Designed miniproteins, single chains, continued (2). Designs and how they scored, part 104

Each design is a single chain, and the fold is of that chain. pLDDT is the mean over its residues in the fold that is shown.

## One batch from the design tools (miniprotein)

Design m7611
Fold by ESMFold2-Fast:
Structure m7611 (fold): chain A 80 residues (1-80)
Amino acid sequence: MKELIEKAKEALEETKKAFEKVKDKFSPEEQAKFRGNLEAAEEKIKELSESEESEENKEELEKLIEILEGTTKYLLSLAE
């Protein structure tokens, strides 16, 4: 589980970097919403890192990693 937590943290950092690169392409309202989503993801990773190691928690981390990686790809596609 620690490896998945570390991967989730790395995925979140990559998403944050991608967002900073393209943030000026979004309205202030969209930027605020996106930052809120990133904060929620960070809190979820923290919660899961403090939780017991279980299959359910591993699946939650894997799903979050997929969402973050997909979001990073989407954001970078906007950086034409």
Scores: mean pLDDT 82

Design m7612
Fold by ESMFold2-Fast:
Structure m7612 (fold): chain A 70 residues (1-70)
Amino acid sequence: DPDAVYQALKEAKANGPEAWTDFMAEHVRRLAAEMGASEARQEEAAAIVRAKGGTMEGIIEGLAAALDLS
């Protein structure tokens, strides 16, 4: 549901950088799962995004780890 995703993103931004980072980490974990990554790879991807504060760099590195491209 795009509207639900948009509302969650808006709330995450309103609640500050930690909420934004949590939202992005959870989103990347779900994308990793959809790409067929193992649960361990999903958690690694989320952890990378959290460590990088939900930045584009963290998202790219997280997805690369999920695909074993790193």
Scores: mean pLDDT 77

Design m7613
Fold by ESMFold2-Fast:
Structure m7613 (fold): chain A 99 residues (1-99)
Amino acid sequence: KEQEEIREAALKAHELAKKIMREKYPDLPDEVIDYAADRAAEKVRELMEKGIKLSDEQLEEIATEFAEYAKENPDEVLKEAQELRDKERQTILDLIAAN
């Protein structure tokens, strides 16, 4: 099914991004690596949901792009990761308060 293919491609991009960052940029914080990998997976999901078919080469290109972005902008990526967590935490707290 389409949803399973999208999930598998997203997971593959996630693992590729982590592998690239850990091999080439081992000094990157785990939080930066995890966030960049999550963003690579999300990009793959968005493209495939629009009907774009991605090859293994395109998955690697996307993973590489986010790995390079994280290396060039580690402080910005860390800030984005923290802001996303804070927003998600607030959403959960708001849902609990509403119940």
Scores: mean pLDDT 80

Design m7614
Fold by ESMFold2-Fast:
Structure m7614 (fold): chain A 70 residues (1-70)
Amino acid sequence: SKKIEEELKKGNEHIQEMIRKIKAGEELTEEDYEFIEKFIELVKKISEEFGEVVKAAIEDQIKDAKEEAS
């Protein structure tokens, strides 16, 4: 639905902002991690397989951003 598409778009934009914060040497807050978890759950409710792909992609982006900040 259009509402789900908008939530996915906004969620992805927020996650990309979190990635930029990590690259700048900032630590993610507990609220940031809760948001990531809820976003992954939303995707999994649409498609479990796609949710696992999105989870892996976010985890890889966070890992790469932390390595870049180090």
Scores: mean pLDDT 83

Design m7615
Fold by ESMFold2-Fast:
Structure m7615 (fold): chain A 90 residues (1-90)
Amino acid sequence: MILLSELPEHTRIVLTRLYRIAAEKKGLPVPENPTLAEFVELLDSLSHEELLEVLRELLEEETGKDYSKASEGELMQELNKIVTELEKKS
């Protein structure tokens, strides 16, 4: 199994933050070393609203941008970049 900590540094930091935010939204504990598979399952378990809120929080923490500056399309583009990086490692 691939751990999030095994991903490239920037991807690891971003995905770890996203995992934390998403897990908190679901009322789930944040594991110290989540796996890539657990991350994918967590994302798949999110509602559309929860996903948008998680991505908004992530972008806010990373860039200081607020939600009003990120369209649904831009959030989906960021998610697609994350998925592409994960697929590269799998």
Scores: mean pLDDT 69

Design m7616
Fold by ESMFold2-Fast:
Parts: structure tokens; sequence; C-alpha cells
Structure m7616 (fold): chain A 67 residues (1-67)
């Protein structure tokens, strides 16, 4: 969780929410549900006022850490 936590701090997102997001993206990716992972990522970006690119980096960090 070190990379997810560091990205969360830099983006001003609560670590608990960033970790849950990363775990959910990792689960969807493992299940081959890439479109749902993308939609979750876009909703997370909108909810937290960050760019889609920032949310994607956080999601990728989650996949690496939680798989």
Amino acid sequence: SAVVDRLAERLGIPKEEARRFGEEVARLALEGRGQEAKELTLRFAERHGISPEEAERLGVAGVIEFT
C-alpha cells in the first residue's frame, strides 16, 4: 500500500478511500472487467476533483499492490 498511500497524500485523497479504490480496480482487472474498471476510475476522478490521468495512475498502483 506504500505507493497508493503516497499518491493519495499527493492528491489530497483520504488513504482509506484510495486503498478501497485500488483494491476494487485490481479486482475488476483480475476478472477481465476492464470497461467497468475504466468507468469506476472516471467516477473516482470526478468525485475527488482530480484528472482522469491521476485516477488512472492510482488505479494502476492498486493493481500492482493488490494482485
Scores: mean pLDDT 85

Design m7617
Fold by ESMFold2-Fast:
Structure m7617 (fold): chain A 96 residues (1-96)
Amino acid sequence: MEKAYETILKQLDRLEAAGADPELIERLKETVKKAFEAEQKKDYETAIKYYNEALDIVRELIDRTDNMDVRIDLATLEIYFAVNLVAAKRELEKAK
């Protein structure tokens, strides 16, 4: 989990350097941190909330970006957050 988080932070730093909106990148970093912290605590309801917020931020970044390489990298992050959202929902169902 920590290794995946560090990888995402490095990807976000590269996207900002490539011209992605720095305010949205900073908000995405904070949102992802909260999602990972919630998963570490097994608070899957909170993790689901922050992964949904991360998806909304990524989509806004894609809409504001004309750079195709940045858009492809953002689409990859969107898939990653969607997969983590589904995983968190499955863990919440197992807790019932």
Scores: mean pLDDT 83

Design m7618
Fold by ESMFold2-Fast:
Structure m7618 (fold): chain A 73 residues (1-73)
Amino acid sequence: SVAPLGKEQAELFEKIPEKDRRKLLLETLEIIVGDKKKAEEMTEEVLKAWEEGAEEAVKKFEELIEKIRKEKE
């Protein structure tokens, strides 16, 4: 199976400068979700989790993506 986001992905998140985090998350989520308003809401949730750490941001990102997948079942 495809591996979930782990510690290596959290290390990649840590390398993203604070000033670029909002823009990168918004652009990425808009592509995945296809809805700008929903992507903006998800971006704010991931950024809030990122204040606790990159691992928390990665967990929140995966949680929100899985929620989107389940809504289409």
Scores: mean pLDDT 74

Design m7619
Fold by ESMFold2-Fast:
Structure m7619 (fold): chain A 65 residues (1-65)
Amino acid sequence: SMLEEIEKVSKENVKKIKELEKELENNDYSKEEKQQLVSKAVGDALRAIGDEIQRLIEAEREKRR
């Protein structure tokens, strides 16, 4: 289902952000640099989820034509 595909993409992106947070704990980055990198990753994740939702909507529209 469309919802299951969205859930999968969301879970994959959350996992990537958690992996990034773990990597940043072991690297010599400032707090400001860590926050900037995490914020960028969150923004990228939200964009990826939005793009997938749009793709699924367009696929459903074409299927109903």
Scores: mean pLDDT 78

Design m7620
Fold by ESMFold2-Fast:
Structure m7620 (fold): chain A 95 residues (1-95)
Amino acid sequence: MELEEEFIQAVLAGDKDRALELAREIVKRVAKSITDDPEIIEQVLKTLEPLIEELVDRALSVKDPQKRERIARAAVEMLRGAAESIATVLKKQKE
């Protein structure tokens, strides 16, 4: 996905603000793929905000470019899975 590659490039460049912005956008897009309810989408993002910050900081703490890229790709997979799970649970609670 283009958005995921932009996130990885921001992490590799050491651009924390850009990486955080792109990670939030990845979470929002995953939530939107499950529900059109803006309240659920906002709750998913709020719930995952601490995880987004932690994963970005961990990736940026690694100086080796190959290891940093691997951690960034793992972070994308973790955020996608978490966003999908939380959005699915919240959608079922409103049904």
Scores: mean pLDDT 86

Design m7621
Fold by ESMFold2-Fast:
Structure m7621 (fold): chain A 96 residues (1-96)
Amino acid sequence: VEAEAALLVVIKVTPEISIDEAERIAQEIAKELEERGLASEVHIFRAPSGNVVLVALFATRQQGEEARELLDRFAKENPNITVLPLSVEDARILIE
């Protein structure tokens, strides 16, 4: 089934949060999205800026909305986490 929604999560690396810790946070987010059956695909990579980026694709818009709510909760608890809307087309460009 073609994905209907996508989200971008940026985990900022700082002196207080190492790249390894940022990657661990990204993996915890990926696991949560997969265990809840929300994301059909999750990709994690290091950006040239040194930040860690997570791209998630969702089979339905409803799953994307539920995932956005969950990720916004993570962002409220962790100021280094930013959640951004992403088109499915742009998500495919980033991961391919």
Scores: mean pLDDT 83

Design m7622
Fold by ESMFold2-Fast:
Structure m7622 (fold): chain A 75 residues (1-75)
Amino acid sequence: LAERALRVANEALSSLPDDATAREGLEAVLRAAEKEPPGVREVIREAVRRVAERLPPDAPVGEFEEELSRVLEEM
């Protein structure tokens, strides 16, 4: 589940410009998650929730991607 969640998240983030914000990254990843089966969707939602608790919405999307990957690798 986590490996698929990481792939879905990375694909969503790859469509964003380099100057995108963590908020834009979060929205793109959650939008992509809605197309996934419940198990994968739940893993992505929980990972995004954990990242959002410690990263401000105006942070660079690169920081969001790094933190999200770290959280998903721990799951």
Scores: mean pLDDT 80

Design m7623
Fold by ESMFold2-Fast:
Structure m7623 (fold): chain A 77 residues (1-77)
Amino acid sequence: MELLTGREAVEYLKEKLNLNDVSARILFVELVGDGSAEALERLFRLSTIEEAVKAYKEGKLSDPEVFEKMKERMQSD
């Protein structure tokens, strides 16, 4: 699928990064900047979620500049 709901994006992060439910949900909220139930029903591009996964695996999300750019991209989708 080219698009994921926020709920599906949390499950994707959980699976790809081997995180528990709480950790995956926290990462999603931090990236989206929105902890509301409405964020779970929003649509996100799979390619954007895949880039977030790649950045996490490469340790790049510890860089505040990289994190903020990813957050902006998540909010614009």
Scores: mean pLDDT 79

Design m7624
Fold by ESMFold2-Fast:
Structure m7624 (fold): chain A 85 residues (1-85)
Amino acid sequence: ASKTATVKPNETVELVAGEEGETISKIVIKDQNGNTILEANIDGSNKVDPKEFEKLTLLVDYEKGKLVVTNNDPTKTYTVTVYVE
């Protein structure tokens, strides 16, 4: 399963992606043009655009399937997708 949210300039968004017992397996963040900024996998493999990603603050609770994303950029919009297993 997955959930997606749009994070507008200077916004904080909370995503609860899973049902009880599901754990976050992957997080994908894209910019407003569809370019991948972050792909973080539970196995520790990570692909990141470091200059774009520094604009974002993530708080992840893997066991509760919860992600809080803060967009600190004053002009750009990002899309966050959380995958759960």
Scores: mean pLDDT 77

Design m7625
Fold by ESMFold2-Fast:
Structure m7625 (fold): chain A 104 residues (1-104)
Amino acid sequence: NLDEELASLRNEPDEEVRRKKRGEIALELAKKYQESDPETFMDFAMLAVSLGVELDEEQREALIDHFMKLANLSREEAEAYLDALLAGESSRQIRAKLEELRNK
């Protein structure tokens, strides 16, 4: 329930903890939309990474595999995409890079 989760965030006084919780919620939403709406999955995954979600190796590999599948990227291209997300590039900039990679 987003309203309950948002209320929990409002009651958290530590901005760093709030940012981490927002990232965790975004990652959970990404997983829920992975099968039904791949575009929404990408948007939430980008948001989670931009909020500083620490990816373990398995989570990193899952995102790389998903980028390769959805955008027909090579492994090197998918890794570059994830690194751009971690560097805080906007979803618009990252989408433009993906289209450039597919067109060249």
Scores: mean pLDDT 69

Design m7626
Fold by ESMFold2-Fast:
Structure m7626 (fold): chain A 72 residues (1-72)
Amino acid sequence: SLLEEAEEIVKKITELLKELPPEAVPEAIGLLLDAIGAIFEARISGSEEKAEEALKAAKEALERIKELLEKY
């Protein structure tokens, strides 16, 4: 399901956080929390639209965290 894919991406983000320097961690945590919040909203609402938004949020968070890793 879309939410299962989003949750798998969140797990990947959590592993990548261990590779970031301390200065980048607050921004990365914010991105992770945005993705988790979208997943939570989708699960409570049960809406397909919110599930798609959650997957998009998780993918965007992953890409931004990869960019943070490249900068450091």
Scores: mean pLDDT 84

Design m7627
Fold by ESMFold2-Fast:
Structure m7627 (fold): chain A 55 residues (1-55)
Amino acid sequence: SREELIQQIFEIGRQIQELKEQLAKETNPAKKDALRSQIQELIEQANELGLQISS
């Protein structure tokens, strides 16, 4: 349902925020790259869900 999709987007937003906080504190380059990749993947997932709601 639309409500379930909206709830999933909010949950992804929460995960992105937590990962951004981890990235801000991280000093290891390989771990920073992994966190950036994970954040980017979640952003793309949230955008895809947003397009499904708009359709």
Scores: mean pLDDT 85

Design m7628
Fold by ESMFold2-Fast:
Structure m7628 (fold): chain A 72 residues (1-72)
Amino acid sequence: MENTELIKEFRERLDEIRLLVGQGDYDKAIELARETIKWLEAKLPEMSPNLQNLARLQIDYLENLIKDIEAR
């Protein structure tokens, strides 16, 4: 149940980041992506081992997204 809520919250955050990128609001997209990384890191101890591995992959994805936006 808690893992489902974490996945839902992450999806909502990711959708908002993507919306901001699509709108050209890169500064807000980077800020929200950094906030989402910190939120995921804070939630790692509450996750199952399988979900922790997925969360780490998502952190890597968001870090790469920030780098790609900053390289524009």
Scores: mean pLDDT 81

Design m7629
Fold by ESMFold2-Fast:
Structure m7629 (fold): chain A 65 residues (1-65)
Amino acid sequence: MEAAREEMRRYMEELKKAGLIKSYEIEGDVVRVQLAEEDPKKALATEVAIRVVGAETGLKVEVLP
């Protein structure tokens, strides 16, 4: 769990630096993320990528409005 949370945290920080997400929170096995919504195609691609990493790390992903 700790290694999985660390991997997700690292990934989220990179997405935040790239301006693809506004914020994120990790609570236990759940990741809550708010996307930067400026390009619908990039927003969808970012959401899919986050869900893939979630599946790989065993964390649940919730996308916030």
Scores: mean pLDDT 78

Design m7630
Fold by ESMFold2-Fast:
Structure m7630 (fold): chain A 98 residues (1-98)
Amino acid sequence: SKKLEEAVKLALEILKKLAEDPSLGNEIIEEVMPDAEEARKTGEIPPRVLALMIIHEVGLVLEGKPESELVKKLKPEDLEELKKLYEEVVKKVEELEK
């Protein structure tokens, strides 16, 4: 799925940006919020909204929840990189909160 591949690339880019600067979290959410509102109105899920869904579900897997159907569709190498970056973001956020 081309849309899924685009969403995975966006999810990786978002997590890489957050790992470099975790203070950008609110800015990234604000940039995606218009797309999320459009998705809610139209029922169409844009790649950027799907990217945030992927990040959320990867977080749930790291908490010990079962893999969702969305996560099961991910390539193993992409899932592993997403998990690694997610854990790096969590560590950086904890360092900021002190």
Scores: mean pLDDT 79

Design m7631
Fold by ESMFold2-Fast:
Structure m7631 (fold): chain A 93 residues (1-93)
Amino acid sequence: EIEELKKKAEEALKKAEEALEKGDIEEATRYAQEAVKYAQQLAQLGGLEEALEVLQRTEEILKKALELAPDNEDTRLLLESTQILIREVQSQL
């Protein structure tokens, strides 16, 4: 289950990176949101290291997206939520 969730998170991250390369900030943000959902599921199953890795990679994607679209509220809010989740997961390690 952890390995399957990790694979789904990796696919979501790859799609987010591909969308970002195409300049599709909305699509990149949607796939980043999927990666966050898989990271939350990983954390619930005790996969804290795996969850942290996914969240940190998601944070980097969202930072790049926000540099390209500084006024994108959905991207900014997801970045803020991702950073809170990183802190929460780190506190459990």
Scores: mean pLDDT 89

Design m7632
Fold by ESMFold2-Fast:
Structure m7632 (fold): chain A 85 residues (1-85)
Amino acid sequence: TAALAEQAEKLNELTQRYMKLRAEADEAIKNGDEEKLKEVMEELEKLAQELDELIKATTDPRLKASLEHLKKAVENTIKEIKELL
């Protein structure tokens, strides 16, 4: 369906956004940039909220599993950042 295709496109968008934020976090850690790390954490928390909303709207079990997997990765990254601050 069109709705399923739209949700799949959104998963790809959110995955790319996570990958970019993870790279920014890694760079901030290398540079000792705590302020940048806090900014990245805030963006990851926003990403986690968007993923939660999409998971609730998703009826396809495979797409839902992929979204839940991405959300766990985002939440684990937030936890790692909090332990460094």
Scores: mean pLDDT 86

Design m7633
Fold by ESMFold2-Fast:
Structure m7633 (fold): chain A 64 residues (1-64)
Amino acid sequence: MEELRRRMRELAAELIRQGVPAEDIVARLVEEFGVSRATARRIVRETGLDLSPEEAAALPRPAA
């Protein structure tokens, strides 16, 4: 099921480039791929960390 994770990362990266908020990207991944919110949040976080620091800064981390 590595293809599923690759597709999720590609979609997340594209939405990040479009300036879509992280929470909306998570919701889109849950709806499109049927994964848990925890899995979707992990994919968004990993995609953001793989991008440039400026792009990662567009994804504010929850406090605490």
Scores: mean pLDDT 71

Design m7634
Fold by ESMFold2-Fast:
Parts: sequence; structure tokens; C-alpha cells
Structure m7634 (fold): chain A 95 residues (1-95)
Amino acid sequence: MEELFEELIELAAEYEGISLEEARELLRKMKEVYKKYVKENDEVKVKLIEIMLRGAVEVLKALLEGKEEKAEEINRKTLEEMEPLVKKLKEEAAK
């Protein structure tokens, strides 16, 4: 997961035209939230963040290569994989 955060930082900096330092600061909160959920053994939230990070990395790679249709397909697949986990979190929050 550390490797995915670093890869996302580099890709986000390139895509947005911001510094690596600015991209790292933007993702710092997400990294801390991920660590918190790992420590709490919150498997659903950990898996949700892992799916989001993998999807974001692949989308940015496709966008940087000019493959907009591929980026849209990856984004759709990522959202579909997240939907059952989001639904489970909503059901648990309602209790």
C-alpha cells in the first residue's frame, strides 16, 4: 500500500501540474485514515481505500497516456467494486 500511495503522488503531481510536495500533502490525510483503519482492524474500510487507490493509479496512468476511454472504463469498474462495500457501511451505520 505504501508503494501505491507513492505512485499516486507522482501521477497526481504530473496530471495536475503541481509539485510532488503539494501532492504528498493532499494524500497525507488519506494515508493517515488508512493507517487508522488498519489499526482498528476495519476490514471493510481498509478494502474500500485499497480499491480506491488502485483505481485512481490506473485512471491517472490511462489519462496521462491519452487513453480517456480506458480511464472511464477503469473508473466505472472501480465504482462497481466499491458499491457493495459502501452499502455494507451504510447498513452498519444505521444500526
Scores: mean pLDDT 79

Design m7635
Fold by ESMFold2-Fast:
Structure m7635 (fold): chain A 55 residues (1-55)
Amino acid sequence: ETAALLAAMRESEASGTVTPEMAALARRFYGEDPFGVGEPFAVAAERLNAATAAA
């Protein structure tokens, strides 16, 4: 679950694309607007990784 989302985000960042499905998944798992405008996917991935390690 979390690893799949991380992989999808990194793939999207590398290709420079974001799909509505990915945005919906991110909002569902992180709550409201987890990325914030202007933040790179690497920052979102770091937050997700930290949350996974804390669980």
Scores: mean pLDDT 56

Design m7636
Fold by ESMFold2-Fast:
Structure m7636 (fold): chain A 75 residues (1-75)
Amino acid sequence: SARAREVQAEIERLQTLILLYEAVRNSIRYLLEKNPNLPQAVKDREQQAITLLDQQIAQLQQQRAALQAELDRLQ
């Protein structure tokens, strides 16, 4: 159905966004791991960025799960 195609496209969009946010988060984690002598203020800001990214990833995963449940009901 047209609705099933729309839901599938939105799931794929959310999956791409999750992967991009995870890549950014992992890059920040790597930066912190490899640079132990960074000023504490920089470390604190980057750790806060990781926390916010993890929250956004969790929200996107919840949205994807809801759309997957809708798609499963349509198929």
Scores: mean pLDDT 91

Design m7637
Fold by ESMFold2-Fast:
Structure m7637 (fold): chain A 109 residues (1-109)
Amino acid sequence: MKATVTAGLRITLKDPSQAEKAARIAEEAIREVAKEEGLDVTINTRVDPERGVVTIGATIEADSEEKAVEAALRMFERALEQLRKAGIDVESAELTITTEGGEVRTYRF
């Protein structure tokens, strides 16, 4: 039996003009982690270029809730690392993970 979690990643950029590039890099990082770990992930990305905000929703299916939560955290870490390597200045980043049971966990960087 598999478990599903919903992860919401919100990234606020210092330079709003980088929002579309940041969205692409973050989405690619999430897809790469999913591929490396053999996980099914559905991604939905929203960009607010006026405010420099990128919101990425990911629905992650894994063999357990713990595995899905750990995967979401690795996806978030990889996304931030790739943004840093690309020279994109992040003002703030927040990851919210919602489990099937309705538990909500929030992580800030």
Scores: mean pLDDT 85

Design m7638
Fold by ESMFold2-Fast:
Structure m7638 (fold): chain A 104 residues (1-104)
Amino acid sequence: MAEEEKKKKLEEIEKEIAKVEAEFMDAIAKGDRKKVIELLAKLYELLKNDPNVSEEERKERLLKYVELALEAGVLSEEEAKALKEMIENDVPAEEMEKKLLELL
């Protein structure tokens, strides 16, 4: 019973991550800087709260999102570098959200 409930919660978190990631990719394709920044903050929080995602996997995925935003011209080189340093240092979600909001 408890294991089934835990699996259902993990499935819901993974579905939410997939949904937010799809919205992030759409925002990248449209060049919607505000939406990309808002969704990146949400992805950071969701990945930090997912017990199925290791610290290494979380960092790899987040760095990939920053690279995609940089390649799309949504982030500057300096903004991307600052965000990558914060990801590498595994800063709290609140600190990352504050930094991302400062870019708006």
Scores: mean pLDDT 82

Design m7639
Fold by ESMFold2-Fast:
Structure m7639 (fold): chain A 78 residues (1-78)
Amino acid sequence: APKKVTVVFDDGSTRTYEIKNDEDLIAAVLDLIGLALEQGKDYSAEVDGVRYPNFLDALKHAVETGKTVYVYLSDLPP
C-alpha cells in the first residue's frame, strides 16, 4: 500500500508525497532539495523528535512510522 508523507515547512507551507516505491522516495528527496536550494537556505528536517541533516533519512523515518516531516530553514553560514 502506498505511504503518504506530509512535509511541513517553517513558513507554514505543506507538501504531501505518495511513496509507493524507491523511485517515489528519491523523487520526493530531489523535490525537497530543489525547494531548499531555491530559497538559498540551509536546512534540517525533524521526524518524531529526531533531527536529520538530510531529507533522505527523514523521509525514510516518516515512511516507516507514518509521522510528519518538519523542515527548518536557516541562513547559510558565512
Scores: mean pLDDT 78

Design m7640
Fold by ESMFold2-Fast:
Structure m7640 (fold): chain A 82 residues (1-82)
Amino acid sequence: MKKVEDFVKEKAPEIAKRVKEALAAGENEGDVIERITEEYTEEFKEKLNASEEEAKYMRYLVEIVASKAAREAQLEEAEKFA
């Protein structure tokens, strides 16, 4: 599923930025992850004529990227160590 991986790699910085900005604005983490996962999965299906199997893999990877970004934001706060 190389086209799925390539799409996620290209979009990962944008996904991470959007997740961190939404969390900073006080949005719920689960809602943000769900919304972003749906948006990018729909875009992938439209632009790359994705199968259902590829769409499921896309959801999985985007969810990982979004969750990682949320965790990074939490770790950045914890790094103040005070």
Scores: mean pLDDT 80

Design m7641
Fold by ESMFold2-Fast:
Structure m7641 (fold): chain A 97 residues (1-97)
Amino acid sequence: PIELPVQNEPIDTSDPEVVAALQVLRDVLTGILANPAASKEEILAAIEAAAARAGPLGRTLLDALRAVVAAMPSVEEMLELFARLKGVLDGALALAA
C-alpha cells in the first residue's frame, strides 16, 4: 500500500489556506488529465513546478502526489487515480464556495 502523510487535524474548508492548497492540487490534476499523452517525466516536472509556487500546505500535498506518481508503474492507472481525486476535490471545493 502507498502511505500518504497523515494530517493532524480535520480538513477545514472554511480556511482560505486549505482552500488555496486544494485549488492548486485540483489545477495540477486538471492540467495532467488534459494531456493524457504526457510522459511520467512530464507529469513529475509539472508537479514539481507547481510545488515550487505553492504555499506550505499545497507543497506538502503536491510532494505526496509526486511520491505516488513516482511509485506507480502505469501512467494509465495514474490517470485513473487522478480523475477520481479531481472529482473528490471538485466536490470539496464546491462545498467551500
Scores: mean pLDDT 74

Design m7642
Fold by ESMFold2-Fast:
Structure m7642 (fold): chain A 90 residues (1-90)
Amino acid sequence: SMEEEKIEKLKSLKTKEEKEEYLSKLFQELKEKYKMPPEVALKIGEALQYLIVAKDEETAEKLFEELKKEYPEYSEAIELLKEIAKLVAE
């Protein structure tokens, strides 16, 4: 699947910086593809920061779950970003 291809691409990257750049690029592409409203993008960005920067996986997971419930039309994009971000945070 396209999701599997993106995960494999991330795993091929060697540095944390390259992985973080890939996540950032993917997020921008998904914002454009889904024509994501700024308020939704900001909330997703907050959840990503908890996971990547704060290393607070519990809070990040709760925020992602709430976002998928509130915005089911973006649930696939949110899940992909969460999966990629978890791999970046490793």
Scores: mean pLDDT 84

Design m7643
Fold by ESMFold2-Fast:
Structure m7643 (fold): chain A 61 residues (1-61)
Amino acid sequence: MIEYVARVYDAATGELVDERVSEEEPEVDFSALPPGDYVLVTTKREDGKVVETTVERVTVP
């Protein structure tokens, strides 16, 4: 089974502000977050093992 874990961190503090788990590539709604710079870390797990990690910077206006 494939599972995606999307974690959103505040880019200035490194604090975890949101976490999403999905069986499909997650679409994170940043509109609920205060304006600022964030780091989205998406981890792909297959049969409970981490197979891929993607890091993206996101700016909320």
Scores: mean pLDDT 76

Design m7644
Fold by ESMFold2-Fast:
Structure m7644 (fold): chain A 68 residues (1-68)
Amino acid sequence: SREEAARKGGAGAAALAAAGDRRGAYSTPMQGSIDIGAGPEGARRAGELAAAGASAEEVTKAMLDGIE
């Protein structure tokens, strides 16, 4: 489901950010957002939040907000 894909993307992004991989944290939810039908603006927002160290839950919400 879109919700499951977003949760996976958010969790992966948060883990990468915690490990210091800010580039991976940015790219992961951006690609995931596009895959679930989010527009470029929503995808970029999710990536920026993840790179800034946002929680998995916050990144997941940003990905889903992109399709609302």
Scores: mean pLDDT 80

Design m7645
Fold by ESMFold2-Fast:
Parts: structure tokens; sequence; C-alpha cells
Structure m7645 (fold): chain A 109 residues (1-109)
């Protein structure tokens, strides 16, 4: 199916971003703590978007995470890419998986 190929591309791109972001982080323990904080906020974004089918609210939550952690772009990129990868591996919510990947890429630019 065409969706399978799109998930495959998302997985490849997300893994690439995860590897790049991890290579830029000097302190793995600090990165893990920040990812845990981001994960909670991202979980709320996914829950709202999936249940309400409200992509616009999801974007607002992602923008809030990016702004709050603007001084730590590699951690934000890593968190967004992990969420994108997780959704793509489970073949869930193609549109949101792409959204998280897009935000992750923007953090590395």
Amino acid sequence: MEKEKEYEKIIEEAEKIINEAQSKLKDGEEARKLIEEIEELLQKAVEKAVHEKDLESAKKLLDEVAEKLKDKPYVVALGFAIMSLTMALNEEELEYSKLFLEYAKEQLA
C-alpha cells in the first residue's frame, strides 16, 4: 500500500534525525531528562490530536514545546523524531507522524 512506503520513509528520516541529534548531545543523562519532559507534552499533543482529530491544536502544542526549549534544539529534535518514529513503526496516524518529523527537521535547521 502507498501508506506503507510513506511510513518507511518517515522511519528512515526519523532515525537519521535521532542519530544526528544524539551525536550533538554531549550529556546523555541530561538529554534523557529533557526527553522525559518533552514526552509528557508530546503525549498530550498526540492524545488531543488523535481523539479530537485536531491537527491545529497539535501544532500549537508542538510550537509551545519548541519555544519553551528553544535553547535546546537538539533535545527537541530528538524528542519529536522519537515520537514520529514510534507512530510510524506502529503504522498509526500518518499525518501526525509526518507533522512530528517536520518539526524535528526544523529544529536542526
Scores: mean pLDDT 71

